# Designed miniproteins, single chains, continued (3), part 46

Each design is a single chain, and the fold is of that chain. pLDDT is the mean over its residues in the fold that is shown.

## One batch from the design tools (miniprotein)

Design m9685
Fold by ESMFold2-Fast:
Structure m9685 (fold): chain A 79 residues (1-79)
Amino acid sequence: LEENIKEALKLVEEAGVLVALRESGERARQVLELLTQAAKALKEGNIEEAIKLLEEARKLVTDPRVAELIERAIELLKK
């Protein structure tokens, strides 16, 4: 569980970096905010909140690489 949380956090942070480097505008800002909140929730051990925030971010993401990182993080957290 703890190892899955650590790996999920790493994926969330990588997704945030890609959004910041490759996207702009209101949707990108919303995704970055959701990813930031999800990372905070993971660091605080709030797994259920982190999953909700990541699922919301996934709905807004259009870049397949960012989407893949978010989906992998959600899968790790649901194990």
Scores: mean pLDDT 82

Design m9686
Fold by ESMFold2-Fast:
Structure m9686 (fold): chain A 77 residues (1-77)
Amino acid sequence: MSPEELLKRAEELFREAVRAFEAGNYEEAARLVREATELLVEAAEAIAKKYGVDPEELREQIRKLGEGLVKQILEAG
């Protein structure tokens, strides 16, 4: 899967997360954000491979940001 395809799928999951959040389903919104974050990690790995960069550091940074978003969503509920 290309980085562009992974980003499009992540965007779809984030749209579903927004709907869940607005409906007050914070746990479901957090789950969807986690799934979208994994797709972003996969996209980052593909991009890093394209530019000859070690994907591990980029993957770690994206996972940390995704965890931060999940915490904020759960704190809102």
Scores: mean pLDDT 82

Design m9687
Fold by ESMFold2-Fast:
Structure m9687 (fold): chain A 97 residues (1-97)
Amino acid sequence: MLPPEFRTTLRGDLPAAAEQFPAIGEATGDVETGEAMARLFRLAHERGLTVEIDARVGDGRLTGKVRIYKDGQLVVEAESPDLREAFEKAIEALEAL
């Protein structure tokens, strides 16, 4: 489910926002997306890394970008029109380091 602040921003950007919330909520609010995020943050914490997540809305979709830093240097960048896929790609790239 979308955070309240993100829902407010989305309402300002999109006409008939209430009708579009279910589709965007499904992209961000499913259990698998939450579990992938938790797994990414746990792995990053164990390795002493910093994680940044950037989310953008375009063409009725939520695009997620994940950036991982080590000692202030960018080591992983993953982007997907599916936020869960963005988290999974970031985990795979991090494990390949």
Scores: mean pLDDT 62

Design m9688
Fold by ESMFold2-Fast:
Structure m9688 (fold): chain A 58 residues (1-58)
Amino acid sequence: PPPPEVRRSPTLDEAFEAIARRAGVPVEEIRELYEQWLNGELSDAEFGARLDAILASA
C-alpha cells in the first residue's frame, strides 16, 4: 500500500538514537524515560531533569 504522509515517522527513533549516542547510554534508557513520561509517571519537569542528567553525564 502507498505510504501515508504522516507526522509519525521514524524521526522519534532517530532522535532517541542520537541522544543516546551523545550521552553514551543505551537507547533503551531514553525510550524507557520517554514511556514513563508518556504514561504520566513523570511530570514534564521531572522528564526534563532526568534527560538533562543523562546528557550531563556525557
Scores: mean pLDDT 73

Design m9689
Fold by ESMFold2-Fast:
Structure m9689 (fold): chain A 68 residues (1-68)
Amino acid sequence: MKEELEKEIIIAMMRMYRGIARAAGDEESARIADEAVERMEEAAKAGASVEELRKILDEAMERIRAAE
């Protein structure tokens, strides 16, 4: 239960960033966030750890920062 909840929280954070970027009209950040959500959902389905999902989140946030 605890690890599954942590995974859901990490994915929910990325979905939140995607929603904010979309609302702001930031199409590039929204696309990066959308790709990250898909990667996280795929990885979670494959049994990826919380650590793996955090890595995907961190990579996506770095890409968003670099896209400015």
Scores: mean pLDDT 82

Design m9690
Fold by ESMFold2-Fast:
Structure m9690 (fold): chain A 55 residues (1-55)
Amino acid sequence: SMQEEIRRLEAEHNREMAALDARLAAETDPEERTRIGREKAELEARYEAELAALR
């Protein structure tokens, strides 16, 4: 169902974001921190697009 698909997508997104947040918290290199931040923004945009496609 659509609700099951949304729940699966939400759980996946939460896991991926948590992994990036952990990497960012441990990272001291400013260039790498910027890359991780960009990766988080891209992941968030992809998640919003996937949710919109399901609705």
Scores: mean pLDDT 85

Design m9691
Fold by ESMFold2-Fast:
Structure m9691 (fold): chain A 89 residues (1-89)
Amino acid sequence: MVEEEARLAAALGEAAARAEAAGDAAGAAGGSIGAIGAAISAALAAGGGEEGKEAGRRGAERAREAALAAGGELAARAAEAAARAAEAV
């Protein structure tokens, strides 16, 4: 049980790190739609607890910033979706 919980915590930590990395990559890519989508997916995947929520929120925030920097209507809608994903996580 305790060991299983430790493994789950480690898996959530890895998912959280991937969510943050995807959000950072979306920022570096200048808000490309694909990168934003990947960041949202990673943020949702990380949502398995407080650590996952925090990382998911940060990933979604980075994706939102990238979308706003891109300046398109589609990018703006992706940013709204990312913000809602952060609230849901």
Scores: mean pLDDT 60

Design m9692
Fold by ESMFold2-Fast:
Structure m9692 (fold): chain A 68 residues (1-68)
Amino acid sequence: SEEDLANVLVEVSRRLQELLAAGKPYEEIVAELDKFIDELAKKYNIPEEDRERIRKAVRFVVEQRVAA
């Protein structure tokens, strides 16, 4: 559901903030978040199309934040 997708995005956002606060490099942040997204997608039964959209959006945000 869209609510499950929103819950995934909230959890991913919290994890991203933790990794950014820890000063992790881009590749480590992306790898940890990809793993976390896969785990959450299994938990919430998120379809592959939505998983890829989440990964793409997260990669974009991380790239912008780490490049700053």
Scores: mean pLDDT 78

Design m9693
Fold by ESMFold2-Fast:
Structure m9693 (fold): chain A 82 residues (1-82)
Amino acid sequence: MAEKRREAAVYLAAGGILLAAGDFYESQGKLDEAIRDYRLAAETFRKAAELYRESGDTQFADLANRYAREAEKKAEELEKKK
């Protein structure tokens, strides 16, 4: 399952970059861009979690799911501020 594990790592990294981009846009007051990136980060982390689960890396799948929930909550909190 090396391919799925490698793909999962790429999605985990991409999710982290999107989460950081969301944080940056939020710091600039660009709420629509922040919400978009946070939502995309959540989806990307969920994809990483699915791939890790399929490769048997349950601890990394759980980690990716926690990051996905964090990103989603950030997007939801910003939607309430608009």
Scores: mean pLDDT 87

Design m9694
Fold by ESMFold2-Fast:
Structure m9694 (fold): chain A 67 residues (1-67)
Amino acid sequence: SSLKKELLRKIGEILRIIGELFDLEKEIEKHKEDKEFVKKLEEEKKELEERLEELMKEMRELSKELE
């Protein structure tokens, strides 16, 4: 498999996570009065943000191999 295929796969994963984060932000705003529910959504958001950071690091490392 080529490095380009791996990069495209990671881009796809990043885009999915960004979409999930956008949906979570919308749900947080919609339910901002429900403190317990918002807390659970904020925890899910943090987990997705950590996954996104890890994928971005992997993307940077793969990108350096193409240089």
Scores: mean pLDDT 84

Design m9695
Fold by ESMFold2-Fast:
Structure m9695 (fold): chain A 87 residues (1-87)
Amino acid sequence: SVEEEIEKIIKEYVEKAIEYYKKGDYKSARNALLSMVVEVGKLAYKNKIPPEEMAKLVKKLLESIKELPEDFKKLAITMVDFMAGLP
């Protein structure tokens, strides 16, 4: 399903972001989160998923990843909200 594809993308890019963060490569970690948002957005657009529904699903999945540092989690949520046109 599209939801399973979105979950896979989020997990793969977040795992990369965490690895870069642990190495002190904050630029690559941030870029991994940006790539996640872009790839999820492309998939949502292709499958005609409303931006608000996509944002809700992505935020739920991000909140379930306890290994993601709090500052990076907030950054990722902000990026998702911005892409979805949410305040």
Scores: mean pLDDT 82

Design m9696
Fold by ESMFold2-Fast:
Structure m9696 (fold): chain A 56 residues (1-56)
Amino acid sequence: SDKETLEELKKMAEGAVKNPETIPEAEKLLEGLAESGSKKAAEEALEYLKKLLEEK
């Protein structure tokens, strides 16, 4: 379900924030997923990642 996918992608974004060297890989993964059937979830997760980085 989109809800479960979004939750998992948000956890990946949180993990990337803890290890900044992995941020480019996480962004690439989310951009790739945005071309799949999970476009909405991937875009929301990307916005979440950007917010986490901006708040910091």
Scores: mean pLDDT 73

Design m9697
Fold by ESMFold2-Fast:
Structure m9697 (fold): chain A 89 residues (1-89)
Amino acid sequence: SEEANRAFEEGLRLFDEGRYDEAVEAFERAIELDPNYYLAWTNLGEALARLGRLDEAAAAYQRALEIDPNHVAAQVNLAQVQAQLAALA
């Protein structure tokens, strides 16, 4: 939807500014409007990872891959977050 796309673009802008908490809120807004927006799930994961919220980042990437299994960025980022989580255990 146009509203979901606007929320997603706002999230990208906030992320580029280093405003990761606000980027999370914008990406969550995009997902609320369009739950199948796999790019919003992927970018939510990236913003959560920047905040050190690694378990939540992994869940967001997993959700992106449920929607689009061939999304290479989500595959790579999920593997990196899972490796970080394993190192902390």
Scores: mean pLDDT 90

Design m9698
Fold by ESMFold2-Fast:
Structure m9698 (fold): chain A 72 residues (1-72)
Amino acid sequence: MEVIVIPESLVTDEQKEKIREIAEELGVTGRVVVSVWKENGEYKAKVASSQPLTPEQRRELAEKVTEALNES
C-alpha cells in the first residue's frame, strides 16, 4: 500500500505513519491519497483510494485519519 499526503509539509512523519496504520487496519489496499488542510487550528482531511472502498471503510478512514492528525 502507498500513502500520499498533500501537502506533505502539513503533517509529520509520525502522523503519516499513523495514517498508513489506520489504512492497513481497515483493509485498504493500493494507493491512498489524503488531502489535508487546517481550519481554526484543526486538521481536516479528504481521502481517496485507487481501489473501491465500501461506504463504511471510507467514513471510518476519513474519521480516524482526521482524529489521528488532531491527537498529535
Scores: mean pLDDT 78

Design m9699
Fold by ESMFold2-Fast:
Structure m9699 (fold): chain A 75 residues (1-75)
Amino acid sequence: KESYYVVAKLKPDATDEDFEKAIETLKKAGAKRVFYLKEARVVVGEFDSEEIAQKAAEELGKLPAVESVTVEKVK
């Protein structure tokens, strides 16, 4: 079973509200699982579909507090 991870790195000055917005964006996009690491400023969403993962990455990239977004295919 293939999985796709959308990895969002937040800016150094990102607030708890910014993390909440990123998490909600991933959930609303259909992520089956969401992880966040505040210390590393990372939010990760797990998807079964590459197309949905790409859409989620685009929505995350629109958030002002998001520094970068990557979509990774996992075996």
Scores: mean pLDDT 83

Design m9700
Fold by ESMFold2-Fast:
Structure m9700 (fold): chain A 92 residues (1-92)
Amino acid sequence: STRQQFRKRAAQANSSTVDQTRQMFDSMSPQDVANMMSEMPGMRVDIVRQGMDSLRGSGDVSIDDLRRVRDRMDDSNPDSGRIVDDTIRSLN
């Protein structure tokens, strides 16, 4: 299913280097990046930062999609949540 595909890509991104993840995000639509990030609550901080940088540069992501990503984050790393919150604020 589409959800399973995004979950698989999220797992791949979380286990990849930042440079590999940057190349992956550059090949994806902003909507697909947001959907992928929403499928992995425990994503690494460096990957979250890279994804948010990609989404800010595109200008095509909705605030509601970013809020969905934030809502699905676990509490294991509060820095990841702050990065998403900062991105939401920058787009308002």
Scores: mean pLDDT 73

Design m9701
Fold by ESMFold2-Fast:
Structure m9701 (fold): chain A 88 residues (1-88)
Amino acid sequence: MSKYEKLAIEDAEGAARTVAGADPERAPVVRQKLEGFKENPEAAKELAQTLRDVAREYAKKGTLRDIGAAVAMAGAAASIEIQLEKLK
């Protein structure tokens, strides 16, 4: 495992925990994609996309808590994408 692979997995785990806290109903889907990431880096792209979609939904709700969750999820998605680019 390279340093960048480890960072990408850690970012994906952080993102999965963030989504689980902010949106418990999506937690199982995010965990499933996170497990897939360990075997297939393409699954991390799907996780990042899922986080961006959830972040967009939360941003539309407009509460301070929901906006905070949206920012955290969008940041986690961006971090995953950056780490995936470094794996190439």
Scores: mean pLDDT 69

Design m9702
Fold by ESMFold2-Fast:
Structure m9702 (fold): chain A 93 residues (1-93)
Amino acid sequence: SAEELLEKAEELLKKARELLKKGEEAYKQGKYEEAEKLFKEAIELAKEAAELALEAAKLAEEAGDKELALRAIGLLLAALGLIIEAELGLKKI
């Protein structure tokens, strides 16, 4: 269901945010190889979250569930924002 896809996407995005934070802390400590791995892992999880959110948005729109569709779009935008932040982190290395 669209709701199950959103729950999975939210869990993946939460994990991606934790990895992004750990990557930023590793970068501050000069651990550039660790930071690179963490940023790349954050990007992969955020991309999966974005794909699930996009599918959930499609299913919600087909069902006429406007609230669920907006929630899915919001999650998609949050995932894209995290990808941008992690990519900018990688450019510093």
Scores: mean pLDDT 90

Design m9703
Fold by ESMFold2-Fast:
Structure m9703 (fold): chain A 64 residues (1-64)
Amino acid sequence: SLEREVAVALAEMQVALAINAYKKGRISKEEALKIIEDAVQRLKDLGLPEEAERIYKWAKEELE
């Protein structure tokens, strides 16, 4: 549905912004991980576990 597509796009944007803020030294790795986990959990709650797993794996690689 459009609502689920929008939810995925918003999660990707939030995660990207958190990664960027961490890489620029604006937030801690712990703070970035919390934002990522919150976005991933929202996608799981919406019944989008495959999208949640994809975004989480991407984000974890970016933080390494």
Scores: mean pLDDT 88

Design m9704
Fold by ESMFold2-Fast:
Structure m9704 (fold): chain A 60 residues (1-60)
Amino acid sequence: MFTFKVETPDEETARKIAEELKKEYPDAKVEVEGTTLTVTTDLPVTSAIGLALRVIGDAL
């Protein structure tokens, strides 16, 4: 199990990313707190890192 946090430029971006993550990874726990996106997942390390990089890219 891995938990990571990503800062987004605004709440709208955080919500958009959360929606996409829920669609692609329905078993992942995705929480939005203002501009902070917190993701908890049981994915393997390499997959979790890939997911984190995708989220950061979408926030950029």
Scores: mean pLDDT 75

Design m9705
Fold by ESMFold2-Fast:
Structure m9705 (fold): chain A 75 residues (1-75)
Amino acid sequence: SSDFARKEAEAEELIKRGDKLYKEGRYEEAAELYQKAADIYEELAKRAPSPELQELYGKKAEEARKKAEEAKKKA
């Protein structure tokens, strides 16, 4: 649905903004954006219409969580 696509785009934009903040040394703010992206991907995984999409979004959520953890360690 369009709502699902909007949430996917939102999570992707949060990752890109987080990456920019991370490069600027703004680790606390980067971690917050990565965590928000992870939460969105986790929601998408739960609502995904197929097991393949559930796995895909679950992996994206895990990668976003790892980025948040990395940023928190540098904060």
Scores: mean pLDDT 88

Design m9706
Fold by ESMFold2-Fast:
Structure m9706 (fold): chain A 62 residues (1-62)
Amino acid sequence: MEKEKLKEEVINKVKEFLKKRGYTDEQIDAAIERVNQELDTMKSIEEIKKKLEEIDKFLESL
């Protein structure tokens, strides 16, 4: 439940970041598929939260 919501938030942050950097929809889609696969291997909500914060900071500092 919470884990699914956090995964969606990570995916949305990655999409926004890549669009801002000028990547194509095809490149964004491929990156999202890889990120989704990576998130699927995460065992805990804590790991997903860490990923979200890391992406958010990256996006904000650029």
Scores: mean pLDDT 75

Design m9707
Fold by ESMFold2-Fast:
Structure m9707 (fold): chain A 65 residues (1-65)
Amino acid sequence: SEIEKLVKEAIEDMKGKTPEEAQKIAREYLKKIVEIAKKRGMTPEEIQELVDKFLEEFEKVLEEQ
């Protein structure tokens, strides 16, 4: 899905960045993901699940640096 693509792109874009830069990138992509999810009629619960999964992937990227 488009959301899955954005998550993957965000993770790749954050690789090799400083923690400050990675956080800024993560926030920009998260905002886009939430907007798409809302437009698709996802519930607040579903949106929170997406946010949680994105944050888990973000933490993994930071650990690899």
Scores: mean pLDDT 77

Design m9708
Fold by ESMFold2-Fast:
Structure m9708 (fold): chain A 109 residues (1-109)
Amino acid sequence: LEDLEAEVKAAPEGSVEAAEAYFKLGQRYFANGDYDKAISYFEKAAELYEKSGNYELAGRYYGFIGSVYLEKGDREKAAEYFRKAAELYEKSGNTELADFYRAQAEAVA
């Protein structure tokens, strides 16, 4: 965790490298069962990709947040983030993944 936190501090502010470092931190907190910190770091990564116009990666990471909320048992939040993932995949032109995440949101709500 300390090594990944150092990687975030070394990355240029608002960069793709910062987004990648946030995603790695999210994965490590998720593996350690710290779902709240995992969600926080995945949101930071998703927001940076969305701001850069990379809607497909932003959609992917919002999909991961939905899955983390399912692990927490928060079905309402999971559905919310799956809908957000679907909207971003639609923006990227990936209709198959947009339809998939819409179906996931309906299934968990």
Scores: mean pLDDT 81

Design m9709
Fold by ESMFold2-Fast:
Structure m9709 (fold): chain A 70 residues (1-70)
Amino acid sequence: MEKAEEYLKKAEEHIEKAEEAVRQGDVETGREHLGRAVEYIKKARKAGAPEEKVEELEKRLAEVAAAIER
């Protein structure tokens, strides 16, 4: 699961950057990082990442997306 772990880590990094950007009011940067996080989550799932970890990241992603919509 080398590639799956790499993709999960990159997805987490982008989610963290999106969370920070949204907290600072930088919606544009937040959207860019969310888009990249979605791509890495898809790659991680395709590479066989544990469903529990994918679900956790998807939940965080949805929370950040909801914050942008507010």
Scores: mean pLDDT 83

Design m9710
Fold by ESMFold2-Fast:
Structure m9710 (fold): chain A 86 residues (1-86)
Amino acid sequence: SLEEEIEKAFKEGLEAYKKAVEALDAGDVEAAKEALKKVEEAIKKLKELLKEAKEKGDEETARRIEEEIGILEIQEGLLKDLLSKK
């Protein structure tokens, strides 16, 4: 279902962010870059699901997806900043 795809994409994004932070803490820049790509993939998937929710007129689901995208985009920005300083 759309709901299950949203939940999965957001969870995968959060897990990828956690792995990226753990990799950076361990000094593994390559693992952190790979995890960042997974965060970006999750954001892309949520944006596709957001378009679907809007096309269906599901305003409540669309707002939730927008909030989830916002969380992951903040996390993406933090990772990119940390990686640019190394």
Scores: mean pLDDT 88

Design m9711
Fold by ESMFold2-Fast:
Parts: C-alpha cells; structure tokens; sequence
Structure m9711 (fold): chain A 101 residues (1-101)
C-alpha cells in the first residue's frame, strides 16, 4: 500500500482564467487521506488570486483542516506558474503537511 506522505493522486483542471489542482496524500499512522485543493484565478484587472483548502478524509467523511503553512506557501507561489508548476509545488507542500500530521 502507499507509504505515509506518498502522493496518491494529482488532478489538474484548467480554464481561460483558472487553474485548479487537487492533491491526495497518505497521512502517517492512519487510514486517512489528506486532500489539498488549490485554485489560482486571474481576475479581470489582471491580478492573480491563489486560494488553498485542506480536508482530512477517512472513508466517506471529509473534515476541513487548517494548515496555515500550506496556505501561506501556496499563496506565495509565482503568479505566472504553469498548471504543472502549480501542481508540483502543491504536491511538495502537501507531503510536508502530511508528515506533520
């Protein structure tokens, strides 16, 4: 089975003004999965907003999780990052967050 901190899945969805990345990571010492959702939106004024959310999933239950270091790390990402760069950065920070749980 997957090792603790291992990335299980990465999904990327792109539209004209938005990139959404979802990363699922195995949490250490449990049957729980950490799911991180990152949305990068380009506003009409040309500004870029990054929103990061985390949920801890066990079976069919999904509970919001506050991960301030993950959120800060994602919100500081390069506004010109490609979908692949955003996904790689999210996966790295997700693994770091999972190791602390």
Amino acid sequence: GPAPGEVLRTAVEQSDDRITVAVAVRVANGDETLILLVTKTKNADGSVEVKAEARLVRGLRAEPLDLPEFKAGMESVDPDATPEELAAHAARLAQEAARKL
Scores: mean pLDDT 80

Design m9712
Fold by ESMFold2-Fast:
Structure m9712 (fold): chain A 60 residues (1-60)
Amino acid sequence: MEAELEKLLSEVRERLRELGVSEKEIDRMVETLRAMAEALGVDYARKAAEKILKEVEKEK
């Protein structure tokens, strides 16, 4: 996997943990972002991750 994708997924995992998301939900979200990056590119996955993090942060 490209370094950019792994870095993105690692950052998303850390932020979701800080927001109190369960490991099962984190794994699900990360797998979804990985699939998005493979199908639509890392930039698309990055934008999706930003939306997810904003929504989770607002709920917390």
Scores: mean pLDDT 78

Design m9713
Fold by ESMFold2-Fast:
Order: sequence, then C-alpha cells, then structure tokens
Structure m9713 (fold): chain A 59 residues (1-59)
Amino acid sequence: AVELAEEAIRKAEEGDTEGAVKYLEEAAKELGLDLDFSGLKGDPERLKEAARELKERAE
C-alpha cells in the first residue's frame, strides 16, 4: 500500500493522472477500501493529497 501510494504521487507529479488513479485504487484495495478516484483525473494536486492520505493510513 505505501509503495503504491508513492507511485501514485509520482504519476500525478508527471501529469499521468490515469496512472495516479490506478495506483491510488490499488493502494486503497490493499487497505480494504473500495474507493473510486476517477473523478480526480483533472486535478493532480487532489490526487497527490489522496495518495499522501493513503500512505499515512498504510503506515
């Protein structure tokens, strides 16, 4: 989960919002959460915030 959340941050920073959403959904799934981040594809800053939150929850 932590590693997937870190990848999501990297993808969002690169402007790859589709990749960021994919890694966010995989991180959430590893934490037992069924979350949809597709609505955040147009906002890389919100994707980075969500990834940081998931990383914090994982550790």
Scores: mean pLDDT 76

Design m9714
Fold by ESMFold2-Fast:
Structure m9714 (fold): chain A 74 residues (1-74)
Amino acid sequence: MEKELFEKANEEAKKIIEEADKEIEEILKTEPDEEKARKKIRELVTRAVAESLRLIGDALDEILKKKQEEKEKE
């Protein structure tokens, strides 16, 4: 059931991005210093993107591992 692993990773990635969007709005509301706000937003976006890619990569590795195991047993 490779679909479930991909769906799970995509849902988690979406949540990370949505959470990042909300945090960006919060930073813009609470941080009046434009430079500080931009730095925080850049760090947040970089972290969110990296985490999303990691989740997708982990799901791909798991799918490939399962396919390899099926191939060896056939």
Scores: mean pLDDT 77

Design m9715
Fold by ESMFold2-Fast:
Structure m9715 (fold): chain A 71 residues (1-71)
Amino acid sequence: SAEDYFNKGKEYLEQGKYLEAIKLYQQAIALDPNFAEAYLYLGEAYEKLKAYDVAEKYRKKALELDPNIET
């Protein structure tokens, strides 16, 4: 499920495996394009890679999908 990919992505993010986390968050979004938290965590993973413009794009998408999301 989208949630399963998202949760595995969080595990890789905690391990510092940012590219692997990104791939899993992208799989979660492919299954559920409205998964606001997956966009938020994509942004966090890109920020860890210092891809700040890409990170901000995904953070904005998360807020557009869920205005009450913690960012």
Scores: mean pLDDT 88

Design m9716
Fold by ESMFold2-Fast:
Structure m9716 (fold): chain A 67 residues (1-67)
Amino acid sequence: MSEEELIEWLQREFGLSEEEARNLVRGVKTLIADGFSEDVIVQLIQMQFPHMSEAQAREVVERVKSI
């Protein structure tokens, strides 16, 4: 999956703007690079996007890891 495909997926599935989707992808990449656990990253995603379930937030993390 490309970064652009992930951004488009986030916009379609969660109604995020392009800027919000790009900022989420960048933020998750930074947290992964800094050695944060997946559970912590999932909690941070849910704090910013409270309508996103734990399973959906985990899917975001896994998709970011694939790019």
Scores: mean pLDDT 85

Design m9717
Fold by ESMFold2-Fast:
Structure m9717 (fold): chain A 68 residues (1-68)
Amino acid sequence: DDAKEYFEKGLELYKQGKLEEAAQYFVLAIHLDPKYKEAWEKLAELLRELGQEEEAEEILKIGEKKIA
């Protein structure tokens, strides 16, 4: 399960404070499985931590549309 593998790697990087690298892996998980709700939610949370609140809102909006 490649999407889950990338998501888990993103979580490891997030735990290490490597937020930009973690975001890249969450994006890879979403590309492989656009219905991966947790990856969309975690990417949005991470973007907020980077101060990118508007981008986080857009990511959640896109994710809602892809998951539905």
Scores: mean pLDDT 83

Design m9718
Fold by ESMFold2-Fast:
Structure m9718 (fold): chain A 94 residues (1-94)
Amino acid sequence: SAAALARFKATLEEDIKLAEELLEKDPNNEEALLALIIGYTLLGTLYEALGDYEKAKEYYEKAEEYASKLEEIPEEVLKHLEGLQEQVRAIVAS
């Protein structure tokens, strides 16, 4: 539903904002970097599912920029992210 999509997007944007604020105080904060990678990847997935490929690309590029600051993304985080991407696609399809 449109209401569920709006709530998801608002929660995601707030989480991104909090992670960006944390990263400004601690540029090497791995949890903040992981949260930004997840958040921007999910925004990319959201817009891709909506057919907005230009916005999807912009958000995926932001996620890649934050990922470049880490030596490695934990496999458990990648598996969790895949599950969240499936949930985003399901919300858009509803």
Scores: mean pLDDT 86

Design m9719
Fold by ESMFold2-Fast:
Structure m9719 (fold): chain A 65 residues (1-65)
Amino acid sequence: VEELTPEELAVLRALEELGGRATIGELARKSGLSPGTTSRAVKGLEEKGLVERRGRTVVATGHRP
């Protein structure tokens, strides 16, 4: 069981507040992180199955247990 990093949590919350889909730029602005930090957090969330990238858009998705 791996907990989310503070940056991953901030990005995930920003994504949920934006209706479950947003660009990296929108997530960075909403979370107050740099675009580079936001991209790294998104990659971590993708590896955990919590988000997917669809072109330039990041979409929230559930990971099945």
Scores: mean pLDDT 77

Design m9720
Fold by ESMFold2-Fast:
Structure m9720 (fold): chain A 61 residues (1-61)
Amino acid sequence: VDEDIKKLRETAKKLIEEGKSKDDIIQTLIDLTTKAILETTNPEDIRRLTNETIRIINEIN
């Protein structure tokens, strides 16, 4: 989860620096989060991933 959260943050930063559209960044973050959620069985980890993804998306919107 911590590695997945780090990957989400680094990916968002990289895409913003590359000048990707907000829609492309959001879609990429959703895809990464969905993959991470499908690979976990821990509700607390799902909650952390979801909250961090929402937080990052709100920062770019």
Scores: mean pLDDT 79

Design m9721
Fold by ESMFold2-Fast:
Structure m9721 (fold): chain A 67 residues (1-67)
Amino acid sequence: MESLLKAGVVDESAMSRPPPSPEQLKEAYLKAVDELSKNRPDLVSKESAEYMKKSIERLAEERRKRL
């Protein structure tokens, strides 16, 4: 099986602490997309990354407005 402690501090925090809030999830996704676009522009073009980040932000904002 995969080791849940593989990532160390990140996985340990996720296992010990309550699940991240929607805002923390949004920020994590935005960071992940930005990093992917920087490290792997072949997999995620800069335009795709920007579109994905905008989509993530819009979805989070709409969810907030709708409760």
Scores: mean pLDDT 65

